# Designs tried in a protein design run: designed miniproteins, single chains, continued (2). Part 48

Each design is a single chain, and the fold is of that chain. pLDDT is the mean over its residues in the fold that is shown.

## One batch from the design tools (miniprotein)

Design m5648
Fold by ESMFold2-Fast:
Structure m5648 (fold): chain A 78 residues (1-78)
Amino acid sequence: AEKQAHLERAESFEKKADEYLAKGDTLQAAAWYFAAGVHYENAGDKEKALEAYQRALEAGKDDPVVQATAERAIERIK
């Protein structure tokens, strides 16, 4: 139940991030991709978490806080 709840939240947040990215709101997209990554990580899906954190880095490439937090998360789950 808990793992499934995290997967559902991650998928929802990833979809939300995709919507913001399509609108050109890269900072909001980065935040939602990062949130999706956290929920994929809590669900035990390392591959999906890594993908989401990498998407957050791509969307937030000019934001030093996003870069630092997402890079740290990627390093942690390797």
Scores: mean pLDDT 84

Design m5649
Fold by ESMFold2-Fast:
Structure m5649 (fold): chain A 95 residues (1-95)
Amino acid sequence: SPAEERQKRIDEVLEELRRRMTERIEEVYEEALKLSLEEAEELLERLREELLREAERLADRRGLSPEERARFFAVLEAALSILKAGWLFDNELLK
């Protein structure tokens, strides 16, 4: 169906973004562990900006429609929020 084809395209772009950014995410997470909470939050916000820039490039390159872009970025923003919350919970709230 058109909805299934749309979801498949979004999933493929998300998987490509994951593959391209995994090493960078791991580097930033390790660096953040050595910083104060304020410095770690600044570093994680910088990572969010890097991820969004790469996501925009991939969305453009893959020719996502405006509807597919809106859904893709909504899913990505939700995932990034969970990722930041998880880091804070594991490293600051459980100290």
Scores: mean pLDDT 79

Design m5650
Fold by ESMFold2-Fast:
Structure m5650 (fold): chain A 59 residues (1-59)
Amino acid sequence: SKEKGRKAGYEAGLEAGGSPQAARDFMEGGATNAELSKGDYEKIGRAAPAVGGASGGGR
């Protein structure tokens, strides 16, 4: 059920911050606490820049 952890974190982030940037941060936190495989982390990391890119590029 590793997909539950990553999905829960992503959804929680979106609802909490209402922004893709917040979803990324929450997803990372949720993934750390949830049971996830190293392979899933790699896929999530790849999607993060695509989702966050819409925000403006960060710093």
Scores: mean pLDDT 52

Design m5651
Fold by ESMFold2-Fast:
Structure m5651 (fold): chain A 62 residues (1-62)
Amino acid sequence: SLEERAEAVRRAALAAGADQETADAAGLGARLGLSPEDVGRAVLAGGGDERTARAVREAAGR
């Protein structure tokens, strides 16, 4: 489900060292059905790092 996808992305962001705001934003993007690439791009646009962007792309693509 999109809700399970959002939680997986949120957890991946936190595990990569992202703050709560970045993790919540990435999870929202995943819940809205954004592609893994777009979720990663949104993390970078919001000031997240490449490590977080990679982690959320992998989680969103599962």
Scores: mean pLDDT 85

Design m5652
Fold by ESMFold2-Fast:
Structure m5652 (fold): chain A 86 residues (1-86)
Amino acid sequence: MEYEEKLKELGKEFTKAAQEVAEKLGITEDSPLTPEVKEFLELVERGLEEAKKAWELIKKGAKEEEIEKELKEIEEIIEELKKLAE
């Protein structure tokens, strides 16, 4: 299904972008919550929440417009992660 494949590709991009930010900031489980680390964690949490919502909408056969809206929000979060990795 087109939307399932799109979501999988976004998931790969999200994971790659998040990993690049974590490496740049030297983030570990024991890292202090600096403003940069907090922003990163908030973006990761939001990305996971939007991905879960998109998956639930796809599984329920929701309106195409609603699915596309959630996929766009995930794309925007990925772009914010990429900016943070710069």
Scores: mean pLDDT 80

Design m5653
Fold by ESMFold2-Fast:
Structure m5653 (fold): chain A 72 residues (1-72)
Amino acid sequence: EVERVRAEARERAAAVAAELQATEDEMFKNEQKALEAGDMAAAEKYRQERVDATKKAADELSALAQEVAEAE
């Protein structure tokens, strides 16, 4: 059923986007605090976590889009 697959994919896509936003906000906050403290290693770690989270979200969204295309 195409409409059910699309509804489930949309819900999961919204969840992925919300999780990414929360992770980006938290990691950005942590990066700023590390920079204020002069901890360059911690700042780099939080920046990398944001990059990794973005890549993971992109992969998940791509997979969901493919599931919708396959159901159509």
Scores: mean pLDDT 81

Design m5654
Fold by ESMFold2-Fast:
Structure m5654 (fold): chain A 75 residues (1-75)
Amino acid sequence: MQAQIDANFKLIEELDKKIAEKMKKIIKEKGLNDREKLAVAQAALSAAVQGFDEEELERMIRMALRGLDQRPEAA
């Protein structure tokens, strides 16, 4: 989990520094746990790859965090 979060952060920073900076700020402001950080990092990586701006990133992060709240444990 930690390693995947760190790897995603590094990839995002290499792709789009502004997206990486915004992602880190959101994580800090909301006091997110490791599971939420992973979801945010995955959303930010997708946003960076697709060339989305900071506003679209915020939308993707909000959707990812809501998905965690509504996703049942399958096993």
Scores: mean pLDDT 75

Design m5655
Fold by ESMFold2-Fast:
Structure m5655 (fold): chain A 86 residues (1-86)
Amino acid sequence: SAEDRVVEAVKKKLEELKLPDKIDGRTALNVIAEAFQEVFGIPPEEAIRLAKEAGLDPNKLYTKEEILEVARRAARIAVERGLAPR
């Protein structure tokens, strides 16, 4: 599915960056925005808005698993709003 494709893209980017166990929300927003642009063609500013709506706070720390869950929620919102293919 489109949601699984976004989550896989985010996971790959997190692995490439070799980030610590906890990642700042700003870095998480940027990774999610890049994945949304690659998978759905959504502009970075729109992807950032979707991730924030999914509960991502740029000033908080997140685990890799928490970032993947936010990415999945954001992708679901994008699909439900017709911003991404089914």
Scores: mean pLDDT 83

Design m5656
Fold by ESMFold2-Fast:
Structure m5656 (fold): chain A 88 residues (1-88)
Amino acid sequence: KKEEIEKLSKEAAKLAKSNGFGEYLKKFLEGKISVKEFWNNVKSLLPSFVREDYRNKLLQKYIDALKEVLKTVKDEDIKKKIEELIKY
């Protein structure tokens, strides 16, 4: 599980072009933060000057990164956790 969490976190960081996104995914998969805390942390990566419509478009890029990562997951518990993030 730990090796797969590291791999998926690095892949998410690359897809989203954000090391912060990968780090938050790692913390979530390790059980250190909740689904709500994960999305609050990800939202903090967005520029404060951004309009709501553009903000939603940027958030969609993170959701798309999670969907891509989900395709490569082997561990059923990790898969279920990532699905919870996407469904939130």
Scores: mean pLDDT 79

Design m5657
Fold by ESMFold2-Fast:
Structure m5657 (fold): chain A 100 residues (1-100)
Amino acid sequence: MTERGKRVAEKLRELGAELEKREFKSPQELIDFVKEMIERARKELSPEEAGTLARAILDEAVRIMKEKGIKLTEEQRNELLKLAESIDPAYAERIKKLLE
């Protein structure tokens, strides 16, 4: 693993643990947390590293939503899809299927 790969992997473990540890009172809190984490990654990492980390954060958030049976409103689903599209349009199509 490269030094950059190590940095992304370490941040992913930390964020994954934080996502599981944090109790979300609403689906909106989880969405807002994901947005905050992606924005932070964009400020602290290169665009390539931030994109990789953002995809992993969003994947983990969707996994947690499905595992816990969290139902999103159409507005919240569209918000997540717009966020995924800002990373990669092909990635947004994958997230759309996962949210179905």
Scores: mean pLDDT 75

Design m5658
Fold by ESMFold2-Fast:
Structure m5658 (fold): chain A 62 residues (1-62)
Amino acid sequence: SEIEEQIRQLQREFAKRLSELVEKRDEAEKAKDVKKVQEILEEISKLIEEYNAQLEALKQQQ
């Protein structure tokens, strides 16, 4: 179904973006850039919140 494919695409895009942010966080931690680590953690939190909201909206459709 169209909705099932949209959910799978959303999940793939989320996993990719999360992985990229985790790598950037690890690089910032190695550089001891506390401000950058905090910024990336905030971006990760927002990404998770947006993903959960979009996933729930799609699941409530046919």
Scores: mean pLDDT 86

Design m5659
Fold by ESMFold2-Fast:
Structure m5659 (fold): chain A 95 residues (1-95)
Amino acid sequence: SPLDEVLDQINDLLIQVLDTADSSVIPYIQLASDLLRQAMDSKDISKAEELFQSALDLLDTAISLTTDPDTRQLLQQLRGLLEEYGRLHIESLRS
């Protein structure tokens, strides 16, 4: 499914950013990953939307704190995919 394809890309990028990111940025990425999993498991659409938005906000913080251009690019790609995944997941719950 489109959701599975986007999720696979998110998981691949999460592995890459956790391997390359500065230790000060890692906690924001880990918390964003945890909130993504909580959003996916939520049966409440409103709660899922809040969790996805919180994960995106944490990635925005991680991007702002990242000085390495390659890691920043990976984080920006991860943010874009997470935003797309959240949109598709919420639409699937409304159907």
Scores: mean pLDDT 89

Design m5660
Fold by ESMFold2-Fast:
Structure m5660 (fold): chain A 84 residues (1-84)
Amino acid sequence: DKEEEEKAIKELREKGGFNDEQIEFVLELAKHQGVKLSDVVKAIEEVVKEEGKEAVRAQLEGHVLQKNNGDREKMEKLREEAEK
């Protein structure tokens, strides 16, 4: 859904402090793994709330930018960590 995607991008940019490349990578991973964008945004928001934006960005810089072949484990780990 076009509007859902635009809202997710805005939230990742404003609440997560992600740049365009990081946002695009997260969106591609979500599509490749069949994960809903709203679930990804929620997981990131919870981790940001707990650890702060700087810590989350540093973690994602190492994980998101390095693996660009649909690594499902990274998305599942981020979601599960936010849930626990």
Scores: mean pLDDT 66

Design m5661
Fold by ESMFold2-Fast:
Parts: C-alpha cells; structure tokens; sequence
Structure m5661 (fold): chain A 112 residues (1-112)
C-alpha cells in the first residue's frame, strides 16, 4: 500500500545518504531495514522503489569511493531483485543487477 511505498522510499534515502558519506555501519542498518520492508510487502511498486533506492545508494558509493558501501548496496539490490522475480518482473530484476555489477566493477577499478 501507500504506507509501504513511503517507508521503502525513506529507507532507500537513508541507505543512499550513508553510502554517500561512506558510513558503512549506517549503510548496513539502512540496507537491512530496506530489505525487511520490501520482504514484508506484496506491492510491486514498493519492491521496485526498493530496487531504485539500492541503485541510487550504489551510485552514491561510487561518488564516495567506498567499495564496502557499494558491496552492501549490491547485496540489498540482489535481495530485492529476488522479490521482483517472485512478482514476475524477472527481466527488470536482471537489468538492475547487471547495471549494479557494472557500477561495482567501475568502483573496484578506481579504488584498486
């Protein structure tokens, strides 16, 4: 429902902010909250908003150069992608994970 969507969006923003700051502990907490919220809903819009939040967090980690925050965001996205597959959104899930892996690969190159 609308309440689930709002909560997921807020958790996604927290994950993005933590990733931008390179705050690994806050990123882990926000990621766990996001996954729990997405797992508790059957709303495809809320699940997709969770995936969007994880992608934005991964992009924020790329800007901060924090590989550990990027790996947390990828793990969150992979968990959300499994839930998207259960909703029949397998192609969208595959595209999102593919993009995330490319972003993480770029981050590993610039931080290695």
Amino acid sequence: GEEDLEKVKEAGKKLEEASRKGDVEEAKKAGEELVELVESTEDPEAILAGAEGAVKALMAALKSGDLESAEIALEVLEKVAELLKKQGLELEAGILVGIARIILGVLRLITG
Scores: mean pLDDT 81

Design m5662
Fold by ESMFold2-Fast:
Structure m5662 (fold): chain A 71 residues (1-71)
Amino acid sequence: SVRERVEKETERMIALLEKASEVSPKDIVVAMGLIAASVYDIMSRNSKDPEESEAYREASRRLREKARELE
């Protein structure tokens, strides 16, 4: 399902942000996380399928939360 694929890709992005934060400037890693969250937010608002819209919205929220944690 689209939801399962979005959840899996979101977890991969979060893992990559965590790994990058160990070796890279924090402000740049946080900015990358916020950009990814913004992309999902746009996808959510432009999806006509409620399930897809919700999956993208949840992905955006999780990425924004992770970026905030890394600050």
Scores: mean pLDDT 86

Design m5663
Fold by ESMFold2-Fast:
Structure m5663 (fold): chain A 61 residues (1-61)
Amino acid sequence: SMSQEQQFIEEVSKVLVDKGVPEEDAKRIARLIVRALAHVQDQALRLEQGLAAAQRVGDSY
């Protein structure tokens, strides 16, 4: 079975190939995008957790 990361790389790669990017370059770019997306998702999750905590304090009033 494929990991979720590998599935994302394949899906992103297919989208890039559909847009005219060569298959080899698409796979390299897809790997970079997946890594960058994982980093952005980690940052977004931290921000979301902070916002949820702030709103909970507001709602307690």
Scores: mean pLDDT 74

Design m5664
Fold by ESMFold2-Fast:
Structure m5664 (fold): chain A 77 residues (1-77)
Amino acid sequence: SMEEQAEKLRKLTKEKLLEAGASEEEAERLAELAVEAARLGRALLADPAAREAEAEAWAEANLELAKEAEELLKKAE
């Protein structure tokens, strides 16, 4: 299910971030950002008719999420 896939992604992302030295709070926040990025990707795949416009929107959302994740990691250091 999508919930099981989201939980697996959240767990794996959190584990990697904790190994990298992030705090529990930073790891959880960044894991949630990863889950949101994955959800946006799945939404794009669900609507083939709007793929082009949604692909651009998803890429912009991914860039924003990646920047937020980078800022959180810098604060964790």
Scores: mean pLDDT 67

Design m5665
Fold by ESMFold2-Fast:
Order: C-alpha cells, then sequence, then structure tokens
Structure m5665 (fold): chain A 91 residues (1-91)
C-alpha cells in the first residue's frame, strides 16, 4: 500500500506541474484547447501507472479549483477538462 501511495503522490506532482504549464500557456496567449492537449499529453507520457494517472488527475483538478477561486474561469475549465480526460485514461 505504501508503494501505491508513493505512486499516487508522484502523479499528483506530475499533474500540478502540467496544470501550471498549461495555465502559463493560456496566460501567454495560447488557445485553451492547445493547452489542454499539451497537459494531457505530458501527464500520459510521464505517468507509468494507474495510481500516477489518478494522482495527476487530482493535481489537475486541484489547480483547476485554485484558478476558479481566483476568477480565472477559462484556465479553470481547461484544467478541469484535462483532469477528466486523464481520469478516464486511468480506467
Amino acid sequence: NREEIERFVRGLSIGVKAAREAAKMIEEGAEPEEARERAVREVLEKSKSKEELEGAAVGLALEATIRRIAGDEEIAETLRRAAEEVLEAAR
């Protein structure tokens, strides 16, 4: 169980980093869809297990929630959609 938790935490880190890069892309003028595709691609490339994918989806959703609270609705929705796609890939 400890190894599964460690994989989940690695995934969480991957998702948070992907979310922050995607948010930066949108802030710098990239299309939301392009940023979403890049975030999902990065997560799928770096994640090696189901627990890492689940962690990454949580990381993306966490960053989406932070952005929604901050009033960055477009970034929040983009990250939420990325989280949903990553979570589906974990199934």
Scores: mean pLDDT 90

Design m5666
Fold by ESMFold2-Fast:
Structure m5666 (fold): chain A 56 residues (1-56)
Amino acid sequence: LELPEVSLRTGEKKTFEIGNYRVDILNVGDGRALVEITNLVTGEVEYLTADVTEVP
């Protein structure tokens, strides 16, 4: 799953759709984000942790 570039502050959440997936990204602080990936066909949900890079 290829994620577009997203800029988020701590506590902010961004939702976007890629193909048959809905991706919710929540910046939880500490340079980390919680990523929730929902398969829109099956309803399956996967949780990932991603690194957060500061952007201007």
Scores: mean pLDDT 70

Design m5667
Fold by ESMFold2-Fast:
Structure m5667 (fold): chain A 80 residues (1-80)
Amino acid sequence: TDDEVDRVIDDSLADLKKQLDEQAKKLGDKKVEQIGQQIVQHAQQAFDHWRQGDLEGYQQHLQLYQQYLQEFQKLVEKQK
């Protein structure tokens, strides 16, 4: 059960990374690419803390994930 959950998380993070990398490539914006990397990193760390039962660490990285996601969306909206 835990192995299955870990696999789903890893697959979801890999898909997220692929989607964000593809969007950054289409825009040709290095800042969008860098923010995409931060989104993936904090999502990974949030799940790592959640798996360890560290709710505080989970919440901190989830908040950073949400902040970078909002920044990514704003940059995408303003790109030509």
Scores: mean pLDDT 81

Design m5668
Fold by ESMFold2-Fast:
Structure m5668 (fold): chain A 68 residues (1-68)
Amino acid sequence: GTITVSSDGSFSSSGAPPELVAAASTLSEAVSKGDADAAIDATGALISAAQALGASATHTDTGTTITV
């Protein structure tokens, strides 16, 4: 499955585990609110959750993508 959270806070997922979708939704909300501290914390939480599941994570200036 794949999850993408864009730099504007938009979020999409396809076939991803619910726990990663929940973490990505938290990141999307933080980015949409312009809360930089919450976005940093949420990004760390998403990457940590992905790592626990053996998923790959890529982070760029345009967004974060998780592949499981």
Scores: mean pLDDT 82

Design m5669
Fold by ESMFold2-Fast:
Structure m5669 (fold): chain A 61 residues (1-61)
Amino acid sequence: GTEEQAREAAELLLERFPELRRYLRPDDPFETVDRMGTALATMPPSPEREEVLAEVERLMR
């Protein structure tokens, strides 16, 4: 994925799960997405969690 796609994925993660803001790295969008995605994957499973994880995977492709 591109840096722009990583920024879009990070924005999606923050919009749907604001608690992930603690993992934000402003100067590193790829690290931001990796950290937020990992944290989200450790949360209890839910339809919204699965939907967002799938959309992030598509954006980062």
Scores: mean pLDDT 82

Design m5670
Fold by ESMFold2-Fast:
Order: structure tokens, then sequence, then C-alpha cells
Structure m5670 (fold): chain A 102 residues (1-102)
């Protein structure tokens, strides 16, 4: 099962990717999703642990981001977007494994 440190790093990485996507696309939805993931990361960093509900919320936010990017990829065909989708899917799978351990 992923460690608390691994969970934190994955959520922070996802937030950073979404902030970058906001910078590139101008879509405020990415900024909103990044901010919500960052709140979960900040709480986990402060407490040293993640609750089941916090991990479930992070997974939900990632699934929403992936769906939004899949739509954008269908319209643009941009391979950089496909790469971000793959990275966020890997992060989501790591968080799902963490959730199974709770």
Amino acid sequence: MPSEETILRNIEAAAAILEHLYAVTGDPRFAELAAELQKIADKGKATGKFSKEEIEEAIRLLEEAIAHLERLYAETGDPSIAAYIDTLRMIRETLKKALEGL
C-alpha cells in the first residue's frame, strides 16, 4: 500500500499538473480542481495522515479532471494532453490502492 508520503506527493503532483493546465488553457475549472486538491494536500501535510473521505474526494477530483481533459483531447488531438491524462490516471490508481488499505 502507498505510504502517507506517497499519497501526499501524488496529490501535490496532480495539483501542480492542473495549475499548469490552467496556465496553458485558461480554463478556470483546472484552477478550481487544483485548489481543492491543494487543500487536501495541505491538511495531509499538517496532520501527517489522510482520511478515507479525503482520499475519496481526491479521487473524485481527479476523475473530473480526467473527464475534462479527455473531452479537450477529443477536440484538439494534442499529444501533451494525452500525456497529462495518462499521468493523472496513474495518480488516481495510486490513490485507489491507498483507499483499499484504509
Scores: mean pLDDT 87

Design m5671
Fold by ESMFold2-Fast:
Structure m5671 (fold): chain A 65 residues (1-65)
Amino acid sequence: KEKKIKELEKKFEEKAKKLLELYKEGKDITDIENELAKILQEIAKIAGVELAEKLLDKYFEKLTE
């Protein structure tokens, strides 16, 4: 369980970085947004919504820095 959650967390971070790069380049981000949403849903399903919210908060902190 823990290993799967860590893999999903890393995948989320990678997709989040990709989304920021595409956004800065003025490219379409719809596909990446959908991928991030699916990852968060999977995390919520496995570990509960609280962990998914915590990951969003960490991403938001990085985004606002």
Scores: mean pLDDT 74

Design m5672
Fold by ESMFold2-Fast:
Structure m5672 (fold): chain A 83 residues (1-83)
Amino acid sequence: AAAAQRRENIKTYALALVSQGSVPLEDAIEAALKASDEEVQNAKKFLAQVRAIAEKLGKGPEFDAQVAGAREKIDAYLREKGL
């Protein structure tokens, strides 16, 4: 349970950082390993806002597909790191 929640928190925070366009994926994952619960909650709110904007623009399915692909890449990276 705790390990699964930690993995989900890492994905959430890393996705928020890469969505801002300022951080490479690997650096986003490393930052996510150190993220607080408050930072993860703020990241969830940010991603929800980005999704709402995508939906309003008729790009909801495209956003969902991009998020799914990014989550798979994060999972692969964490697996290689033994996390």
Scores: mean pLDDT 82

Design m5673
Fold by ESMFold2-Fast:
Structure m5673 (fold): chain A 68 residues (1-68)
Amino acid sequence: GMARLEEALELLDKLGVAIALGNEELVARYYARLVEIVGEEAAKRILELIKQGKGREAVELLREVLGV
């Protein structure tokens, strides 16, 4: 639903910032929450895209996974 999309989009932004800061504890926390929303396989793919600087592709994959 849209509420899950909004929460997941906020998590993608927070993950990007945590990765840029090298804060492994925050990365683990936000990643765990993303797994709860989209599942482990989708979360892993999204995290890889964010680490590669492919934020737009990460958002598109997120929307596809959530069906919105």
Scores: mean pLDDT 85

Design m5674
Fold by ESMFold2-Fast:
Structure m5674 (fold): chain A 118 residues (1-118)
Amino acid sequence: SELKEEIRRLVKELSELAKKIEELAKKSKNKELVELTNQVVSQVEEIIRLVEELLEKIDDPNVLETVAELLSGLVGSLKALIETLENGSDEEAIEMAQNLLRGALGVNDLLRQLLEEA
């Protein structure tokens, strides 16, 4: 499936971005930022696990398209966080990480619901 191949590419990109965020966070002296970025990374790792399970169970192209769109949005948000961690203020990075954590938790809830309906 073309959509499943796209989702697998997005999963690989998410994994690479999460690793980069973890590396950048380790360089920070801001404890709140480190704790928030670690929570973001943990949620991304859970999203990857749920998506891999979903790819084994679901062939519905409408569901797969929704998953691809959610992961693409998350990739964009993680790239924005990386840019802010490298070139922005700690305050901007904290606000972005908080918003991203809320978004990632929502994605996790949606993925779990899709798996329960499979």
Scores: mean pLDDT 89

Design m5675
Fold by ESMFold2-Fast:
Structure m5675 (fold): chain A 66 residues (1-66)
Amino acid sequence: MEEVILEVLKKNSLEDLAEALKKEGFSDEQVEKIISILQMLAGNIENFLNDEELQKKFFEAFELTL
């Protein structure tokens, strides 16, 4: 799951991420929550994608909330 999210963020395609999450069995409500969180990171996405430590901390927190 983390790998799919990172690959889609590298492409800057939230629509592709939504489709991938739905295919993995997430509900529309769960997908909206995930997309909302990622949109809040929009101003820092480039830094986030280049910081593996920040990615690890984010996905650890993310996994605990889903």
Scores: mean pLDDT 65

Design m5676
Fold by ESMFold2-Fast:
Structure m5676 (fold): chain A 97 residues (1-97)
Amino acid sequence: MREEAAELAEEHARLAREEGLSEELVELFEEVARRLREMTEEEWAALEAEVAADPTMQAIVDEFVAAAPEERREAMRLYATVLVVELKKKREELAKK
């Protein structure tokens, strides 16, 4: 499941690069793919708890899952969970600069 989710993130990074989208967006998708492959079970549990505590992040994850086919629902949930947390981090970094 994590490998499948990481493949989705890598595909989105590749598409963003091919379409000439911003470097920031490409880096975001690459970071999501890296985290999906490298996170420990403890880091994953902490990430799930962070998303569950934020109604806005949870709503975004639920939307991605609802749009996915049944067999891809688990991979999409993992992908969307990491993506929404990385988006929040990037937004906070930009706000501080």
Scores: mean pLDDT 78

Design m5677
Fold by ESMFold2-Fast:
Formats: structure tokens, sequence, C-alpha cells
Structure m5677 (fold): chain A 74 residues (1-74)
């Protein structure tokens, strides 16, 4: 499925912080997203956002959450 408008909003915030050079704020936005109850597609989108920002650790964590959600669908 397509990512929700909510995860798209997170992407815009992360990119704004990255462009401003505030990498810690960008990481925090991604961590906040990881604590949300997202769909598998939203977690995969969050992983892509983290990877584009250079946060390989957060990208792997988001991908793992997406895979777990895909195995236990709501």
Amino acid sequence: MKPSIHSVGLEMRVLAYVEDGDMEAARQVIRDGLGMDFSAEDYYHLANIAEKAGFKDLAEEARAKGEEKAKIPR
C-alpha cells in the first residue's frame, strides 16, 4: 500500500532539519516516528527517509518494524 499522509509529513520535517544542518533534530523526528503505531508501508517509508538522511541505523530499525508489521497484519 502507499504511505500515509502522516509519514509524508515526517519526511518533510526530516528533510527540513537536514537542510538546516540540524542532524540531531532530524534523527529525533525519525525516532518519534519509530515509536508510532504505523503500517508496514509507513515503516518502510520511514526507513527510506532515514537512509536518504544517512541514518543507516535508524533505517534498519524502521525496516525491521515494517517487516514485523507485515507478518502480523492489523
Scores: mean pLDDT 77

Design m5678
Fold by ESMFold2-Fast:
Structure m5678 (fold): chain A 97 residues (1-97)
Amino acid sequence: GPAEEAVEYARKAAEYAVEAGKEGGRKAALKGTGAAISAIGAGAGALTPGMGPEDAVRSARSAALSAESAGKEGGEKAKKYGEKAKEYAEKAAEAAE
């Protein structure tokens, strides 16, 4: 359903943010890792505050912003991964609506 789709897109955004961070900025890697943990927790049905689908989407959006910054500072790979992080974060937000 929409919640599962939002969580899956949030996880993909987080993965791309981590990859952008490896190429262009540690902050994107850290936020991407946090977003991935949030998405895994939401997918597993964790009831911990910060582990719901809405929290996964918010974390993915934050990670995507950091990935965009890494893309501006890093090379072509960082830019590509930042663009993919943004794409999937937007899809996660749309699926959550």
Scores: mean pLDDT 73

Design m5679
Fold by ESMFold2-Fast:
Parts: sequence; structure tokens; C-alpha cells
Structure m5679 (fold): chain A 60 residues (1-60)
Amino acid sequence: DIEELKKETLEKAIELAKNKDLSGMLKVLNQFLEKLREQVSDKEALKYYQEIISEVLKSL
């Protein structure tokens, strides 16, 4: 489920960002993008990826 994956990724990325673990945050985001590419088109994967990054930035 993409929505569940998105939620879990967002929560983990925000936690890592708050801990100033930028490399950990990027690894989580890259893993999310890779999993999306297995399930949806590249265009849709990029859209979800940009949405997650936007939500992480809003939470900081």
C-alpha cells in the first residue's frame, strides 16, 4: 500500500531530520523512491517523492 509506505517514510524521515541525521534521512527517501519505482510509473514515483520531501520540509 503506497499510502502506508508514504506515512512510514514520512515519520522516519522527520525523526532523522530532527536528529540532524541528514545521511540517514536521504537513505530512507532513496529507499522509498526505489520501492515506488517497482510499483508505479516513473512520473508517479517522482510525484510521490516530491510530496514526501515537501512534507518533511514543512515539519522542520
Scores: mean pLDDT 82

Design m5680
Fold by ESMFold2-Fast:
Structure m5680 (fold): chain A 99 residues (1-99)
Amino acid sequence: MSLREEFRRLLELFGRRMNVPQEELDQAVEEFESGKFRLTNLDLTKPIPEMNPVDAALLAFGLYVGHNYSVEEIVELFKNVLSPEMLEALRKALEEWEK
C-alpha cells in the first residue's frame, strides 16, 4: 500500500477508538498526501503537551516509518504525553496496524 493508505489505516484504527469524525480523518489524510499537514496543539516544550488524536497518529506514523521506532518505543515516548485511555487506544491501533 502507499504511505497515504497506510496512514489512513492507522488514523481509522486509532481515530475511531477516540471517536474522531470521519470528515477529520479524511481531511488529515488529504493534508498528509499533499505535504501540507501541520501539527495542531503540539507543544514539545511542555512536559505534557495537549495533543489531539490526529497529531498523535501522525507523530507515531512518522516515528515508525521515518525513524524505525518500534510500537513499544512509541508507546513509551507517549506515556507521559497522552492520557491513559488515549495511550491504550494508540497502542492497540499500532499493534493492529502493524499486522
Scores: mean pLDDT 71

Design m5681
Fold by ESMFold2-Fast:
Structure m5681 (fold): chain A 68 residues (1-68)
Amino acid sequence: SRVDGVIERMRALAEQLIADGASPEEIAKALNQFALDEASTLRDAAVVSAILQGAKAIIEEAKAKVAA
């Protein structure tokens, strides 16, 4: 699905930012911006909600990995 493709790209972006030594704040900013940019091309509120919720989950997972 389109949602799954966006989530996969967000996970790849998070892993790259972690590898580059980005701070939790920088990771959150980049992923939120990516999710909003993707959502801006969509009209389906349920799909938009799923993408934004996915971004939130990936940000929390990335923050936990950086803190470890």
Scores: mean pLDDT 82

Design m5682
Fold by ESMFold2-Fast:
Structure m5682 (fold): chain A 92 residues (1-92)
Amino acid sequence: MEREMVELLVQAVLAALEGRLDEAEAHAERYLALLAEHHGLSEEQRQARLAGARKTLEALANAPEEEKKKIREKLEEELKELEEAEARRAAE
């Protein structure tokens, strides 16, 4: 489901905000592999998105601390909402 894809994106961004670019890129590559499999991205489209993702992750790693804090808070909230939705689904 899309939960795994969202979790990979969040993990990529959080790793980038901490300066762990190697981990961030690994999470982004996994996300793009799933996206290609489920949405039929061409190899050219996948490579273009990966290049864009790397550029975005580098920008996040070099962002001002105030901006990094806001991004972290938003991502933490989105992860909590995802966990809550999963718990509700498991209860049914």
Scores: mean pLDDT 77

Design m5683
Fold by ESMFold2-Fast:
Structure m5683 (fold): chain A 57 residues (1-57)
Amino acid sequence: APPLDLSNPSQAAAHYAAEKLREIGRQLDEAFERAKERYGAVTPEAFREEMREILGE
């Protein structure tokens, strides 16, 4: 991967956004799997409910 210059605000923002998105991506995958298990399909309501449970809210 190319090196990141964290003194550059654009590069720092991209780096932290990527880290945060990786965590969110894992939680999204878990929510999708749980919704599929419960409903056989991911509806907006099922996905939102499982996401709230995973996020702890």
Scores: mean pLDDT 72

